# Designed miniproteins, single chains: the designs that were tried, part 50

Each design is a single chain, and the fold is of that chain. pLDDT is the mean over its residues in the fold that is shown.

## One batch from the design tools (miniprotein)

Design m1722
Fold by ESMFold2-Fast:
Structure m1722 (fold): chain A 70 residues (1-70)
Amino acid sequence: LSPRAQRVVAETLAAVRAARAADPSLSDEELIALARETVDRLSAEAGLSDEEREAALGEVLQALGLELAA
């Protein structure tokens, strides 16, 4: 991933983890929806290409899948 895409991944994961800590009643589906929305917003703000956005989203979803499975 580019440095900008890596930053989008890190900021998205931080936002999802903060939301989960603030409201433990959030479902996995709600957390995934938040992650998708956050990647889209941050990618637009950072001027990421479509390829960079898809790569960032994939990495976020993979990391969340591991956390939710643990």
Scores: mean pLDDT 82

Design m1723
Fold by ESMFold2-Fast:
Structure m1723 (fold): chain A 69 residues (1-69)
Amino acid sequence: MLSDEVIRENGIQYTAYGIEELKKNNTPENLAQAKEAEETLKKLGISDEEFKKYAKIAKEKIEKLLAEA
């Protein structure tokens, strides 16, 4: 079983990736949702540097899975 800490960390990584994907299709609704999620991560103590790191990690994991499919 995954530990609670690992589940939380994976959740942060995929949330950061989701925010970056929302920004790629930057409708007003997507930008508002991305901003709200970014503010939530900031309240959890996630810095802009950590946010970018987590988004990159999740993106690389997803791209690897898609390349192997």
Scores: mean pLDDT 72

Design m1724
Fold by ESMFold2-Fast:
Structure m1724 (fold): chain A 60 residues (1-60)
Amino acid sequence: VEERVREIARRMKEAGLSVRELAELAGLSPTTVSRILLGLATPSDEQLERMERAVEEALR
């Protein structure tokens, strides 16, 4: 989980995405995304998949 979150954060930075932009693309609240990226919340598999898809979409 931590490795997947770290990769999401890395790719988000490479794509130039803000937390708000990632949240909008993933269909999550900015607060939820921020907490996950800071390690303050354990994401569900669904949340991880949504965030991964959002980052992948932004890198196209």
Scores: mean pLDDT 80

Design m1725
Fold by ESMFold2-Fast:
Structure m1725 (fold): chain A 68 residues (1-68)
Amino acid sequence: MEEQREKARKLMEERREELEALLKAKDYLGVGQLLNELIKKAMEEGVDPEVASEVAIEFLKELEEKLA
């Protein structure tokens, strides 16, 4: 379970710069599209859907708090 969370988080971290740019631009549609792509990729790599979604939401919240 923790290994799956780390895998999902690593995928999010690799696209951190793109997510930050979209958040700064207030492109919430683009943020949603990129998160959906990352969740699907994590699932394709064996991460449970619930874990992938949870990690994506946690990561987005961390970025939003940092950029506030």
Scores: mean pLDDT 81

Design m1726
Fold by ESMFold2-Fast:
Structure m1726 (fold): chain A 120 residues (1-120)
Amino acid sequence: MKTTTSTADSKQVDEKTGNREALATATAISPDGKKKYTAVARAAANEKGDTIYVSVAVTGSPEQEAEVKNGETITFDFPEHGRVTVHVEGKGGGIRASVTQAPKGSKGDVKVTVTLEPKP
């Protein structure tokens, strides 16, 4: 399987609170199409955009979470599926790709980039 990368900007996930979240999905498929791994990275920034909460899920593995600063890159190891690298930028971009639920107080904008390096 080949390394795959996806990028997403923050979108409002709760109309009443104004909470915002970026959701990026990277999918790796085997050459025969029989094996498929999907990595989902969620990022939510505080109002200032300087503290970013990151959550990563890969199909069949427990979710992993971390708190990072604006501009940081973090790597998560999923022993059964591969490595997921997440880069975050706390100043929002102009486009929004996808939405899921954000934690309370996630009012800032963030761009999230997820890279999946699948296990052979």
Scores: mean pLDDT 71

Design m1727
Fold by ESMFold2-Fast:
Structure m1727 (fold): chain A 60 residues (1-60)
Amino acid sequence: SAVQRRSAVLGALVEYRYQGDVEKLLQVAEQSSDQVDFLYRLSQLDLPQPLKNRILQLMA
């Protein structure tokens, strides 16, 4: 769900002290049609790979 994706993103951002565009990342989580769409969009973002991996772990 969008709520689950948003929670995973927020958890990872707090843990990693991310200093980039937090609002854009949260919008991607909320505006994605499903988990597959979200994973594709996440893969295209210029983010540290450990941050991307942590978001994926928190969604599992």
Scores: mean pLDDT 79

Design m1728
Fold by ESMFold2-Fast:
Structure m1728 (fold): chain A 72 residues (1-72)
Amino acid sequence: MSKEELRERLEKVRKEFEEAIKNGDYEGLQKVLAEAGRIAQEASDQGDVEVLNEAARLYKEAREALEKIKAE
């Protein structure tokens, strides 16, 4: 995967995250968590610190959102 493809995937997943939060979509949040984790790993392997940091942050936010929905 190219560095540009990682950035495009990250932007798409970020939009999916915003929609899932707005709708309380548990399955959507699980998908975001998995994809953000994959993007973070690939960014780390390529040395793309910017995408890695953004993907890691998105992963954390998706994880926290899942725990909040599960607790309610």
Scores: mean pLDDT 81

Design m1729
Fold by ESMFold2-Fast:
Formats: sequence, C-alpha cells, structure tokens
Structure m1729 (fold): chain A 67 residues (1-67)
Amino acid sequence: STEELLERMRRQVLAHLRARGAPEEQLRAVDEELEKTIEEAKGKSEDEALTLFSRRLREAMDALAAA
C-alpha cells in the first residue's frame, strides 16, 4: 500500500541520517515531521502522497543542512 511505501521510506531516511551521525534530537524532529506527513497523506492518491512526502522531506533536510 502507499502507507507501507511511505513508512519504508521514513525508516530508510532515518537509518541514513543515523549512519551519518545525526544527533538524536534531529532524528526525532525529522521522524515526527515524516509521521505527520504520512498521516496527512492518508486517503490521497499514491502520486499525491509521494509528492507531499518528497516536499516535506526536502524541507526537513534543508533545515538540517542550515543547522
């Protein structure tokens, strides 16, 4: 399902950030943002859900890069 795909992507993003040495506070912030995004994506088409997830992920990653 789309939700399973997004949850897998969420886990992969967090695993990547953890492997790169991101502190737990940043991991939690990204995790919470992606969890909210997945909830918002419920009932959307796969394309709409992926577009929303990609946008939110880019925003979260940009915030980390600026820190």
Scores: mean pLDDT 84

Design m1730
Fold by ESMFold2-Fast:
Structure m1730 (fold): chain A 122 residues (1-122)
Amino acid sequence: MTPLQLFEAFFTSNPVEVVYDPSQVLSEEERERLVKELMEVFGLPEKVARALVEYAIEKKIDLSLDVRTLYYQVLKLVADLARELGATDEQIDYILSIMEGLIPGVSEEEILDYLRGKLIKP
């Protein structure tokens, strides 16, 4: 079962009185499957794919969306966060390029180090 199918099944069974919390819906195995799908569809490094899934859960993004739509929503939130931290449009474009798998081998730690190293405010 895909994470999307599992999430849909959960809301079908418990629709009206449940507060949205994807961390309560997804098993560890289904989270790992979503990480795998992001790695396979977009060529993302494992650390980056895992960071995106964790960030989506923390920001309560609707995980019932397809992997591509979910990925683009997470990218938008990352770009918005980077802007709030004072990143320039050029820096954001570079980060998004890395996260789209255009630069293989980049880790979550490397992305965070890049953001911190290029931001004016610590």
Scores: mean pLDDT 54

Design m1731
Fold by ESMFold2-Fast:
Structure m1731 (fold): chain A 90 residues (1-90)
Amino acid sequence: SLADQAIQLAQEGKKLAEQGKGLEAGELAIRAAELAYRSTDPKEKRIQAAKLALEAAKLGVKNGKTLEGVIKAIAGALKAIGVLFQDGGE
């Protein structure tokens, strides 16, 4: 499902962020949030995917070593927050 793909991408993004690859982590967080948003999976699964995307984005900001990487991670975080706002809160 799209939510399963989002969860997978978010988990990969978290791992990349921990390795200091903030740009790639931010790009994966954005993609994961977009897949969660477009998903027709049950609400609880979409929320789980969006929360994981937000975690990947937060780690990308915290561990980002370049301005471009941090900006991408912030974009991913805002996208994930948008999904959470529509499905279960802010």
Scores: mean pLDDT 77

Design m1732
Fold by ESMFold2-Fast:
Structure m1732 (fold): chain A 80 residues (1-80)
Amino acid sequence: SAKLEKIMEIMRKWAEETLSPEEAEELMERLEKVVAENKDLSLEEQLIELARVLYEFAKEHNIPEEKVEELVKEMEEVLK
């Protein structure tokens, strides 16, 4: 899906700009696994699972929830 590819690109850019290289790599591995495990779900349902992992990662790494909320809003705009 072209929309899913764009969502993954948005997340990759955010990770590269916001996180250390090691944290960005760890996050992208988790997100790619979520996409692989949920490929049979709708794009909207996949976005919900991706958002869950993003908030979980932010909590583990002391990243402000507001930064993840901004990212999730940007991802939701791709679905429109």
Scores: mean pLDDT 85

Design m1733
Fold by ESMFold2-Fast:
Structure m1733 (fold): chain A 100 residues (1-100)
Amino acid sequence: EKVDELIRVLDAFIEELKGIKEDIETNPENFDFYKKSAVGLLSNLATVLEEYGLEDAAREFEKLAKEIESATSKQEVLDIINKAIELVRRLKAELEAQKA
């Protein structure tokens, strides 16, 4: 049902965030492009979470998107992406626990 759909969406976002992180680490010359991709991805996740009524989680991801947008170094962006991945994993675990 809707919770199972959201869990699948969260899995997809984790994999996409990991991909952006790997791309920044392997192709640092394209950093500005991957930085924009990360901002867009986190903003899209916030919108999805709002649609599911998870307003607090949506606000946290919007905050992380703004932090990436304001970041001036590759390391700052990587640190924020790692925080985003951790937050998605935590949210997924909470949803799976509520289902069990």
Scores: mean pLDDT 86

Design m1734
Fold by ESMFold2-Fast:
Formats: sequence, structure tokens, C-alpha cells
Structure m1734 (fold): chain A 80 residues (1-80)
Amino acid sequence: SMEQIDAELEALADSMLKGAIEVLRQIDPELAERVEKLAPSLTPAEKLRLGLNVLFLHNLGRDDDAVAYAREFIERLEER
């Protein structure tokens, strides 16, 4: 059903974002706190995009890019 697929996507998005926050907490704890505070206001698509891209960059050893991406993402949302 669509409801089941939506729930599975939401669970995946939440899991990806949680993983990204854990990564960011080791690199930039202040940024991780900002992401965590904003997390309840994010859509599943925004959570998935932020989570996936941070984890992807971290997996490539590009932690500076992961931090820069998360910061820009959060700043754009906070200014709207």
C-alpha cells in the first residue's frame, strides 16, 4: 500500500539523518546540535537528502565537504 511505502521511506529518512547526526557530532558537535534541533521540521525528502549526502561524503573521507554541505543545507532552511 502507499501508506506502507511512505512509512518505509520515512523510517529510512530518519535512519539516514540519525547516522549523519552521529557522524557530524564527531566532527562538528555544534553543527550536529543545530541539525538535531531542526530535524523535527524536516520533510522525509529533506531528511533523506541531508542524511544520504553527509554519509556519502564521510564514506569518501570528505568530512570537510560533509560539514560544508550540512551547514549550507541548514542555513538555507533557517533563512526561509
Scores: mean pLDDT 87

Design m1735
Fold by ESMFold2-Fast:
Structure m1735 (fold): chain A 110 residues (1-110)
Amino acid sequence: SAAERKKVEEQVELAEKHLEEYKDFIEKNEMPLEVLLENIRRLNIPILKTGDILPFYALLIHLGVPKEDIVELALAILELIKAILEADKEAIDAAQAKLDEVLDKLRKKY
């Protein structure tokens, strides 16, 4: 939704302004972008251990992902997490397909 997109955009801007505060998280989770994108596809996302999404956005910014691509990726991840928590098989399948599309576009750019 437009409201969800705006919240993600605000969180990405906040992560960029406070990159130094997430330095330890970035150093511990730093890996080649291709490896991170594959981990995201498998739902092996560092954020799931802490419950805080801002360090994950900071990591993506550090790896050179443009803000607009971070927003699209974040929305796809959040949609899939929501579908899994609701145990909605059709929503999970749709959200997984959308995440795979976003990840494929990112792999082609980098």
Scores: mean pLDDT 79

Design m1736
Fold by ESMFold2-Fast:
Structure m1736 (fold): chain A 67 residues (1-67)
Amino acid sequence: VTAEQATALGRALHARIDEEGSLTREEIRAIAREVGLSEADIEALLALLPETVTADQVDAALVRLYL
């Protein structure tokens, strides 16, 4: 995963969370695929996140992993 992909993923996840209040792991998987993450990187990311994800948890995960 590149810093550019992590930034794009964060932007996409925040936009969806703003609309829906939270995202499920399946929704995050779909968005991560759209951003161009590999299946291995997607599974590694999802292993660090709870089943229902809020904006604060997205920020914490992205800072920890890439930013």
Scores: mean pLDDT 74

Design m1737
Fold by ESMFold2-Fast:
Structure m1737 (fold): chain A 86 residues (1-86)
Amino acid sequence: TAAEKAAILAKAAELAATLKDPLEQEAIALYAQAVIAALDGDDEAAVELYGKAAGLAAKAAGYSEEEVKEVEERARDVVAAQLAAA
């Protein structure tokens, strides 16, 4: 798991370095944290962090506030279902 966490953080850092939008950089960081939370068995934190990351990515893409909320809710539902099935 330590090697998996290191690989996730390394990929997140590489992706963030190619981005100029602070919202996209924050979204990448939250996606990495969500994956790490899932690896630690913290399903609740993984769902919340993934939802936040998806919302920030939607904001960076120019989505409306209502569309961002829908993206966050859909992302949480999908991740929660996947973790429950694992």
Scores: mean pLDDT 79

Design m1738
Fold by ESMFold2-Fast:
Formats: structure tokens, C-alpha cells, sequence
Structure m1738 (fold): chain A 102 residues (1-102)
């Protein structure tokens, strides 16, 4: 639907913004937390999307892998790495949503 397409576009734009902030900010913890929250929002959006189950599983696997890597990086104190990994997972989820939505 148009609403799902607009949400996927918003997700992509927010992820791009976080990637830019992660590359340019000297303090990354808040950026990392926002990136993780965005990836969690991407997961919810994918679960609610009108997509074939196989496509949903593919996108959810990308998000879950990204979130797991981001959490490990957070635990290691690599906030910049955590922000980039989580935001990149959200961006890839948005790309696949835009490709597969009717």
C-alpha cells in the first residue's frame, strides 16, 4: 500500500541520517541506541507488511543478524560500529520492503 511504501521510505531516510551521524559524531552511544531502535522498528514494520512469508523471513534474518552484531559491539564499547551495523540493517530492510511491496 501507499502507507507501507511511505513508511519504508521514511525508514531508509532515517537510516541514512544515522549512518551520516555515526561517521561524523565524536560521541556515538546515543546514535547507536537510536540505530538499534530504528532496526527494531524495521522488524515490526516487516512483520506487519503484506509480503510473502519467505520474503519476510529473509528480511527478518537480516535485521536479527544486524541487531545481534550491534548488541555485541555495544557490549564491547564500539558504539560507532554498533550504530553503523544497526542502521545498515534497517536500510537494507527498507530497500527489500520497497522492492517487494505491491
Amino acid sequence: SREELLRAIALALEAIGIIYEAEHSPDHEAVARRAIALAEEAKALVEEADLPEEVKKEILAIIDEGLAKAEALMAAGDYRGAALVAAEAALEAARLLLKNLP
Scores: mean pLDDT 87

Design m1739
Fold by ESMFold2-Fast:
Structure m1739 (fold): chain A 109 residues (1-109)
Amino acid sequence: KPVAAVLGRRDPRSERAAERLRREGYEVRRVPVTDASGKNTPISAADLARRLAKEGVDLIVAASAGRAGQAVARAAKEAGVPSIVYARSKEEAERAREAGADEVLTETE
């Protein structure tokens, strides 16, 4: 069964992403990506994406297209794992695609 890792906090958007992936036949791993202050950093997010790729996950999903989400997309592309990034604006979506995201979603559904 293919494995998808959903990175970020548990919120309605990430929950919908997990449900869609399960319907598509993925086993979904929910992975928090926060430092001690509750913030994602590009370094910690990229490192986590590389670890998940080394563990053999088939898909990495980042719950945001900010700096951390862009770092996840770049690290996933470098590791040869497809990534999906959720963006809140067209500008964020463009940056996520440039970073190497295979798919970018702008809707909460």
Scores: mean pLDDT 75

Design m1740
Fold by ESMFold2-Fast:
Structure m1740 (fold): chain A 85 residues (1-85)
Amino acid sequence: MAREILKKEIEELAKRYNKYEIKEKALEAIENKDYESVKKYLEELLKPAGEEAVPVMGPEEARQGVENSAEAAVKALENDDVVVT
């Protein structure tokens, strides 16, 4: 399920960038179905990767990439959480 995949991605990102506090908050937001907070914490976890991309593609493109990635992940989580009628 997308929820399990996203939890693993958050754990790997937090380990890679030593952001364990943000990992705990993001996992709590997923459990509470607080998609706004999930997006916020995903953007913070992805921010170092965006900063690394700045010399190659410029600051605005790097920030847009981070935002788009976080939004796509949250939409996948929302769809996974919907009960089939």
Scores: mean pLDDT 72

Design m1741
Fold by ESMFold2-Fast:
Structure m1741 (fold): chain A 76 residues (1-76)
Amino acid sequence: SMAQRSAQLVLELSQNGIEAIKNGDEEEQKKVIEKARELAAKGEIHPGTADKLIEAIKNKDIDTLKEIAERARELL
């Protein structure tokens, strides 16, 4: 379903964001942000979820990214 596809994409973005923050990889953090914006623009993920994910990455907020990942897993 589209909901499961969206959840899988959100889970992957959240996990990649967490890893990029833990590694101090600023370039990978930018790529995750760009991918989240692209997917929201295409309607593949919810814009509100993308915004929350982007802000969490900008703030190095791993706890919020973990919460986003957990909600996505519940839909899979």
Scores: mean pLDDT 89

Design m1742
Fold by ESMFold2-Fast:
Structure m1742 (fold): chain A 95 residues (1-95)
Amino acid sequence: DEAARQRAIEEARLRGAAALAVGTALVGYHEGKSDEEIVEETAEALMTAFDAEPELARRLAEAALEVVKERKPPAVISADELAELADEVRARLEA
């Protein structure tokens, strides 16, 4: 089923983008950067790595920063922890 395959590819890309957003925001957060700097740098990383539309990149960046600020994870996290935070970012975009 071509439609189901395209949907799976789109979901995989969004998962990757959310994970990059969390990782980039987490680094900026622990470096003591401002919220605005973190959002701008995270959105730029998403546009570069995933060729994301600017509006989507910014929304992912904003959601990732909010998740990082609420959860306050340590500077170094496991791949499983990164995936959990990325899933929370995706859930916020769907709300």
Scores: mean pLDDT 84

Design m1743
Fold by ESMFold2-Fast:
Structure m1743 (fold): chain A 68 residues (1-68)
Amino acid sequence: MKPSIAEIGMSIARKGQENGLSDEQQSEIVQLAVDYLQGRISLEELKEKLKDYPKSLQDFVLELIDSA
């Protein structure tokens, strides 16, 4: 079953919280994932904006997007 955008957002926020990210950082990553899924940004732009976050979070976001 394809996860909803809301479920993807909640999963990213939860993973971000587990990695000690602020609410603002969590919201930024969720918005970036949504923008990519809606075709507003490229995969390269998404990866560039995620590069300063922990590798585990980057991999998690990319796996979720691939499953959507």
Scores: mean pLDDT 79

Design m1744
Fold by ESMFold2-Fast:
Structure m1744 (fold): chain A 95 residues (1-95)
Amino acid sequence: ASPADAALDRLIALLEEAKEKGEVTDEMIEQIRAAWDAVVAAAPPELQPQLQKDRDYIEKELERAKGLSPEEVKRVVEDLISTARAIRALLARQR
């Protein structure tokens, strides 16, 4: 597995944990941010600008999720998991 694949595995695992709990905490946001930064750092330079835009979107959604019901948190986190999986597919194609 590439360093990018390992970073994406960590990111997806953290998002799945947030989904199971139905809650987003400041500690979870910090861990997810660090995992996303690792994905960006391991990605090809050509993809880094797109991933930085996605990072800003993810941060906003996670901060918004702190004020939401557990059911709405699960939807937000599931959308973020879908984004992470789409990036994994894109990176696999860019081998």
Scores: mean pLDDT 80

Design m1745
Fold by ESMFold2-Fast:
Structure m1745 (fold): chain A 88 residues (1-88)
Amino acid sequence: MSKKEIAEKGVEITLELERRTGVKEEDPYVAARRLSASYFTASGIAEIAGDEELSRELREKSERIEKIAELLSDPEIRKLAEELLKKS
């Protein structure tokens, strides 16, 4: 089993756990914050598994999602994000 395979499985479990334990979140700001935290945790799993590239990618995703959460302070962007979550 490759280090990348272990890291990918850890990421999948982390994201699935968030979906299972999370009540349907109506606030896109809170949803974005939670998703950012999940990617940050997944980045740590990849780092422990020795997959530096995957760890870096997941950390960058976490940071990008956190920036989206900051943008959700704008009511217009918030409405657009709510529409995206409703589609998902």
Scores: mean pLDDT 72

Design m1746
Fold by ESMFold2-Fast:
Structure m1746 (fold): chain A 63 residues (1-63)
Amino acid sequence: PFVLPPSASPVVRKIAELALKSKSVEELDEALKTTPVVDPVTGEELPSVFEAIERELQALRES
């Protein structure tokens, strides 16, 4: 079975959950764009996992 470590971020955990439920890359992409996730650091609810990924990529681009 696929088990995430307890230290995995909520974003990573949500991505894994959606990946396990998705039968194709297209289904995963749709789920990532429509499924909200809460940032545990800020407590902010982001409208989608995709938005959370975009924020992380932006932070990496500026580092």
Scores: mean pLDDT 69

Design m1747
Fold by ESMFold2-Fast:
Structure m1747 (fold): chain A 89 residues (1-89)
Amino acid sequence: SELERLRRALARALLDPEDEEARKILEEFVERIRPLAEKLREQGYKSLEEALPHLPEEVQALLRLQAEAYELLLAGEVTPAEVAERLLA
């Protein structure tokens, strides 16, 4: 599925930040979601938390995974490799 492709790209980027293929997949996803994000911003949604319930369920799931990965990495309790393993499970 497309969500599975995005999860694998995110995991690859966490393991190797210089992975050009993973970066390209994530950049293509951002470009696809940009018009929807801009529309929600124009409707008065000023934060990701406010906009999140109005995004497609697959996009919500991916963004929640990215937020969880970011929080765990900032806490220093997991390595990028451990986060990648969770994303690929």
Scores: mean pLDDT 70

Design m1748
Fold by ESMFold2-Fast:
Structure m1748 (fold): chain A 72 residues (1-72)
Amino acid sequence: MSPEQLEGEILASLGDMFRAIGELLAKRGAPKEEVLEAYEKAIRLYEEAAKLGLKEAEEYIEEARRLKEEAE
């Protein structure tokens, strides 16, 4: 695995964590601002992973954007 591939996978994993945090916050009835912030962080991390060549991250971005729109 190249350093770029490893970095992309790490960034996507961090994105998954923030997406999961957003989903958990939404289930617990946390303030909308906290839910949206978590999803925004996930989207940013997935966008960086996609820039490093992780094609799967494009699907993760769309899913996180959908979750953010549903939380608005």
Scores: mean pLDDT 85

Design m1749
Fold by ESMFold2-Fast:
Structure m1749 (fold): chain A 85 residues (1-85)
Amino acid sequence: MAKSSLDTEEAKEVQKAREELYEALERGDLEKIREYAKKALELEKKLITKLAREKGVPEEEIEKNIEEGEKEIEEELEKLLKSLE
């Protein structure tokens, strides 16, 4: 079945998770920020893997990019949470 990456439910789920994260950030709800950030990260990893595979990126490069991106996002999240304390 030919659904493009632009029409994927994964892309919509990532967008919703990001909106939930931004709402939690605006409200200063540290618990919800951690929860929604983790959810958004997992959904983004799934979407990025799918898109990279569709573009012919090597599996080894996809794995490395996801690992690096996850680490960077986790470090950025911890910095944001500390700044909100």
Scores: mean pLDDT 73

Design m1750
Fold by ESMFold2-Fast:
Structure m1750 (fold): chain A 100 residues (1-100)
Amino acid sequence: GVEAAEKGAKAALEAAKKAANEAAKKGALAGAEGARAAAEAARRGDVARAVGGAIGAIGGGLAGKLAAKKAGDKEAQEAAEKAMEAAGKGGTAAAKEAAA
């Protein structure tokens, strides 16, 4: 769970660097921060914070993906989609690990 969230956060940060517009960048950064927060909380057994981080990763990832689609940049859109899915799934996995 935690390692998946850390990898998802890194992928989201890379997507932020490729973001064609400010909204896509903010979404990717929020997704990365959520996944990282979920990983850190899971390492401490803090279920509530891990769940909060996972929600942040999913929400930021969705926002970033939608903004990238509106920009029309196929390369940035594909990178954002893969990174946002990785961040959201990783954050969720970290929250499940914390709850176990």
Scores: mean pLDDT 74

Design m1751
Fold by ESMFold2-Fast:
Structure m1751 (fold): chain A 83 residues (1-83)
Amino acid sequence: MDEEARKAAELLADYIEEVAQDPEKRAKLVALLEQDAQLAVQLGLPQSVADALRNLARAAEAGDREGIFRAAFELVKAYREAA
C-alpha cells in the first residue's frame, strides 16, 4: 500500500472534516471543490481528478467521514498519476 498517499489522504480528510463542521464553511468548501472539478477538466487533467473532487464535495456535504477519506485517497492517487 502507498503509505505516502495514505498519509496525504488522511491529512486532507481531517482538514475537510474540520471545515465541514461549520455549515457556512461547508457550503463554501463544496462550492470550491465543484469549481476545482470544472477547472481540472478545463486544464486537461484526467477525469478521475474531477470525479474525486465531486465525490469529496458530496461526502463533505453529507458529513460522511468514510466517504471523505475514500474521496481524498482517490484524489491523491489521481493527482500522483497525472504528475
Scores: mean pLDDT 82

Design m1752
Fold by ESMFold2-Fast:
Structure m1752 (fold): chain A 83 residues (1-83)
Amino acid sequence: DPERRELARGALELARKAIEAMESGDKQTALNYLIAAAILASLVDPEVAKLFVEAITSLDNGDYEKAIEKAKEAARRAEELLR
């Protein structure tokens, strides 16, 4: 399933970039990466997409710790899809 793996890999890479942006306090860059990751994840696994949406909601509310936690969980699950 090469298409599924490429989408999961894309979501994982975008999640990693979003986490880096959140850790540096760059909210706009983090939101852009999380939105892109959610779109890719929605094509492969709705539960992973839900975690990215929860991260977006937390970040929009100013809760960086919860946003990072949700993005890390989404990244972990996306990585499992590559195994």
Scores: mean pLDDT 88

Design m1753
Fold by ESMFold2-Fast:
Structure m1753 (fold): chain A 94 residues (1-94)
Amino acid sequence: AVIVKVTKLLDEKKYAEALELLFPKIVENPVDVVAMLLFALAYDESSDEDKEALKKKYGKEFDTVVKRAQSIRKNFTEAAKQELERAKKKIEDS
C-alpha cells in the first residue's frame, strides 16, 4: 500500500521521496485525509531546495495540494489541541 511505503520513507527522513509518492495519489483521491496529513508533514519537514524542485516539476497543482494539505493539518492539530485541553480538565476535575 502507498501509505505503508510513505510511512517508511518518513521514518527514513526521505521527505522529498514521500512527497513524490503521495502527490499522484492525492491527485487521484483529493479527499484522502490520511494521505493529505502525511503530505503536509513531509512537506513541512522537506528542505527549501526540495520544495522548490517539486514545485517546478509538478507546477501549480502542487501548490494547490500543499495549501489544501496544510489547511487540513492545521485544522486537525487545532482539534487535537482542544481534545488535549478537555482531557486535562477532566483529569483535574476528577
Scores: mean pLDDT 77

Design m1754
Fold by ESMFold2-Fast:
Structure m1754 (fold): chain A 70 residues (1-70)
Amino acid sequence: SLTEEEKTILDLLEEAYKRAVEMKKKGNLEQAKSIVEAAKEFYEKHKPRLSPEAQARADEILKKLEEIEK
């Protein structure tokens, strides 16, 4: 099971994904890209504190964020 800290980190990544999708839908590609880059930096900073299970879930969110940059 995930810890509360891991859940918070994953929730923040999911929120970043939702914000980036909304910015892209509005045609604000620069803001969408900025959100994606910030989310990647946030993940790299916190990755050492995540279990393998939490990292796997975060990696799936990061894959979705990469698709927004296409």
Scores: mean pLDDT 86

Design m1755
Fold by ESMFold2-Fast:
Structure m1755 (fold): chain A 72 residues (1-72)
Amino acid sequence: SEFAKKAADAIARMVERLYRQSPERALQAAKNAAKMTKNPDEIAKAVRERVPELADGIEKAIREAQSELEKQ
Protein backbone atom coordinates (compact mmCIF):
# COMPACT_ATOMS: atom_id res chain seq x y z
CA SER A 1 0.00 0.00 0.00
CA GLU A 2 1.04 3.63 -0.38
CA PHE A 3 1.01 4.02 3.42
CA ALA A 4 3.40 1.07 3.85
CA LYS A 5 5.77 2.52 1.24
CA LYS A 6 5.75 5.96 2.90
CA ALA A 7 6.36 4.38 6.31
CA ALA A 8 9.25 2.32 4.88
CA ASP A 9 10.76 5.45 3.29
CA ALA A 10 10.54 7.35 6.61
CA ILE A 11 12.26 4.42 8.35
CA ALA A 12 14.96 4.33 5.64
CA ARG A 13 15.59 8.07 6.20
CA MET A 14 16.02 7.39 9.93
CA VAL A 15 18.37 4.45 9.18
CA GLU A 16 20.41 6.70 6.83
CA ARG A 17 20.84 9.29 9.62
CA LEU A 18 21.81 6.61 12.17
CA TYR A 19 24.26 5.02 9.70
CA ARG A 20 26.36 8.21 9.84
CA GLN A 21 26.85 7.55 13.59
CA SER A 22 26.90 3.72 13.69
CA PRO A 23 26.01 1.02 11.13
CA GLU A 24 25.14 -1.29 14.04
CA ARG A 25 22.60 1.18 15.47
CA ALA A 26 21.14 1.77 12.01
CA LEU A 27 20.58 -1.97 11.44
CA GLN A 28 19.12 -2.48 14.93
CA ALA A 29 16.67 0.40 14.34
CA ALA A 30 15.63 -1.12 10.99
CA LYS A 31 15.12 -4.54 12.62
CA ASN A 32 12.99 -3.05 15.42
CA ALA A 33 10.92 -1.01 12.94
CA ALA A 34 10.34 -4.12 10.79
CA LYS A 35 9.07 -6.04 13.83
CA MET A 36 6.75 -3.19 14.89
CA THR A 37 5.31 -2.41 11.43
CA LYS A 38 5.30 -6.01 10.11
CA ASN A 39 6.56 -4.65 6.76
CA PRO A 40 10.09 -6.15 6.68
CA ASP A 41 10.34 -6.51 2.88
CA GLU A 42 9.30 -2.88 2.17
CA ILE A 43 11.76 -1.61 4.80
CA ALA A 44 14.60 -3.73 3.37
CA LYS A 45 13.90 -2.40 -0.15
CA ALA A 46 13.78 1.25 0.99
CA VAL A 47 17.00 0.90 3.02
CA ARG A 48 18.83 -0.78 0.10
CA GLU A 49 17.81 2.13 -2.18
CA ARG A 50 18.85 4.89 0.28
CA VAL A 51 21.88 3.23 1.92
CA PRO A 52 23.32 0.69 -0.54
CA GLU A 53 26.28 0.20 1.83
CA LEU A 54 23.84 -1.59 4.18
CA ALA A 55 22.47 -4.01 1.54
CA ASP A 56 24.00 -7.15 3.13
CA GLY A 57 23.39 -5.97 6.70
CA ILE A 58 19.73 -5.13 6.10
CA GLU A 59 19.03 -8.56 4.56
CA LYS A 60 20.41 -10.26 7.69
CA ALA A 61 18.55 -7.88 10.03
CA ILE A 62 15.23 -8.44 8.23
CA ARG A 63 15.76 -12.23 8.22
CA GLU A 64 16.30 -12.06 12.00
CA ALA A 65 13.18 -9.88 12.44
CA GLN A 66 11.05 -12.31 10.38
CA SER A 67 12.37 -15.31 12.36
CA GLU A 68 11.57 -13.61 15.68
CA LEU A 69 8.04 -12.69 14.53
CA GLU A 70 7.34 -16.29 13.40
CA LYS A 71 8.34 -17.62 16.85
CA GLN A 72 5.81 -15.36 18.61
Scores: mean pLDDT 80

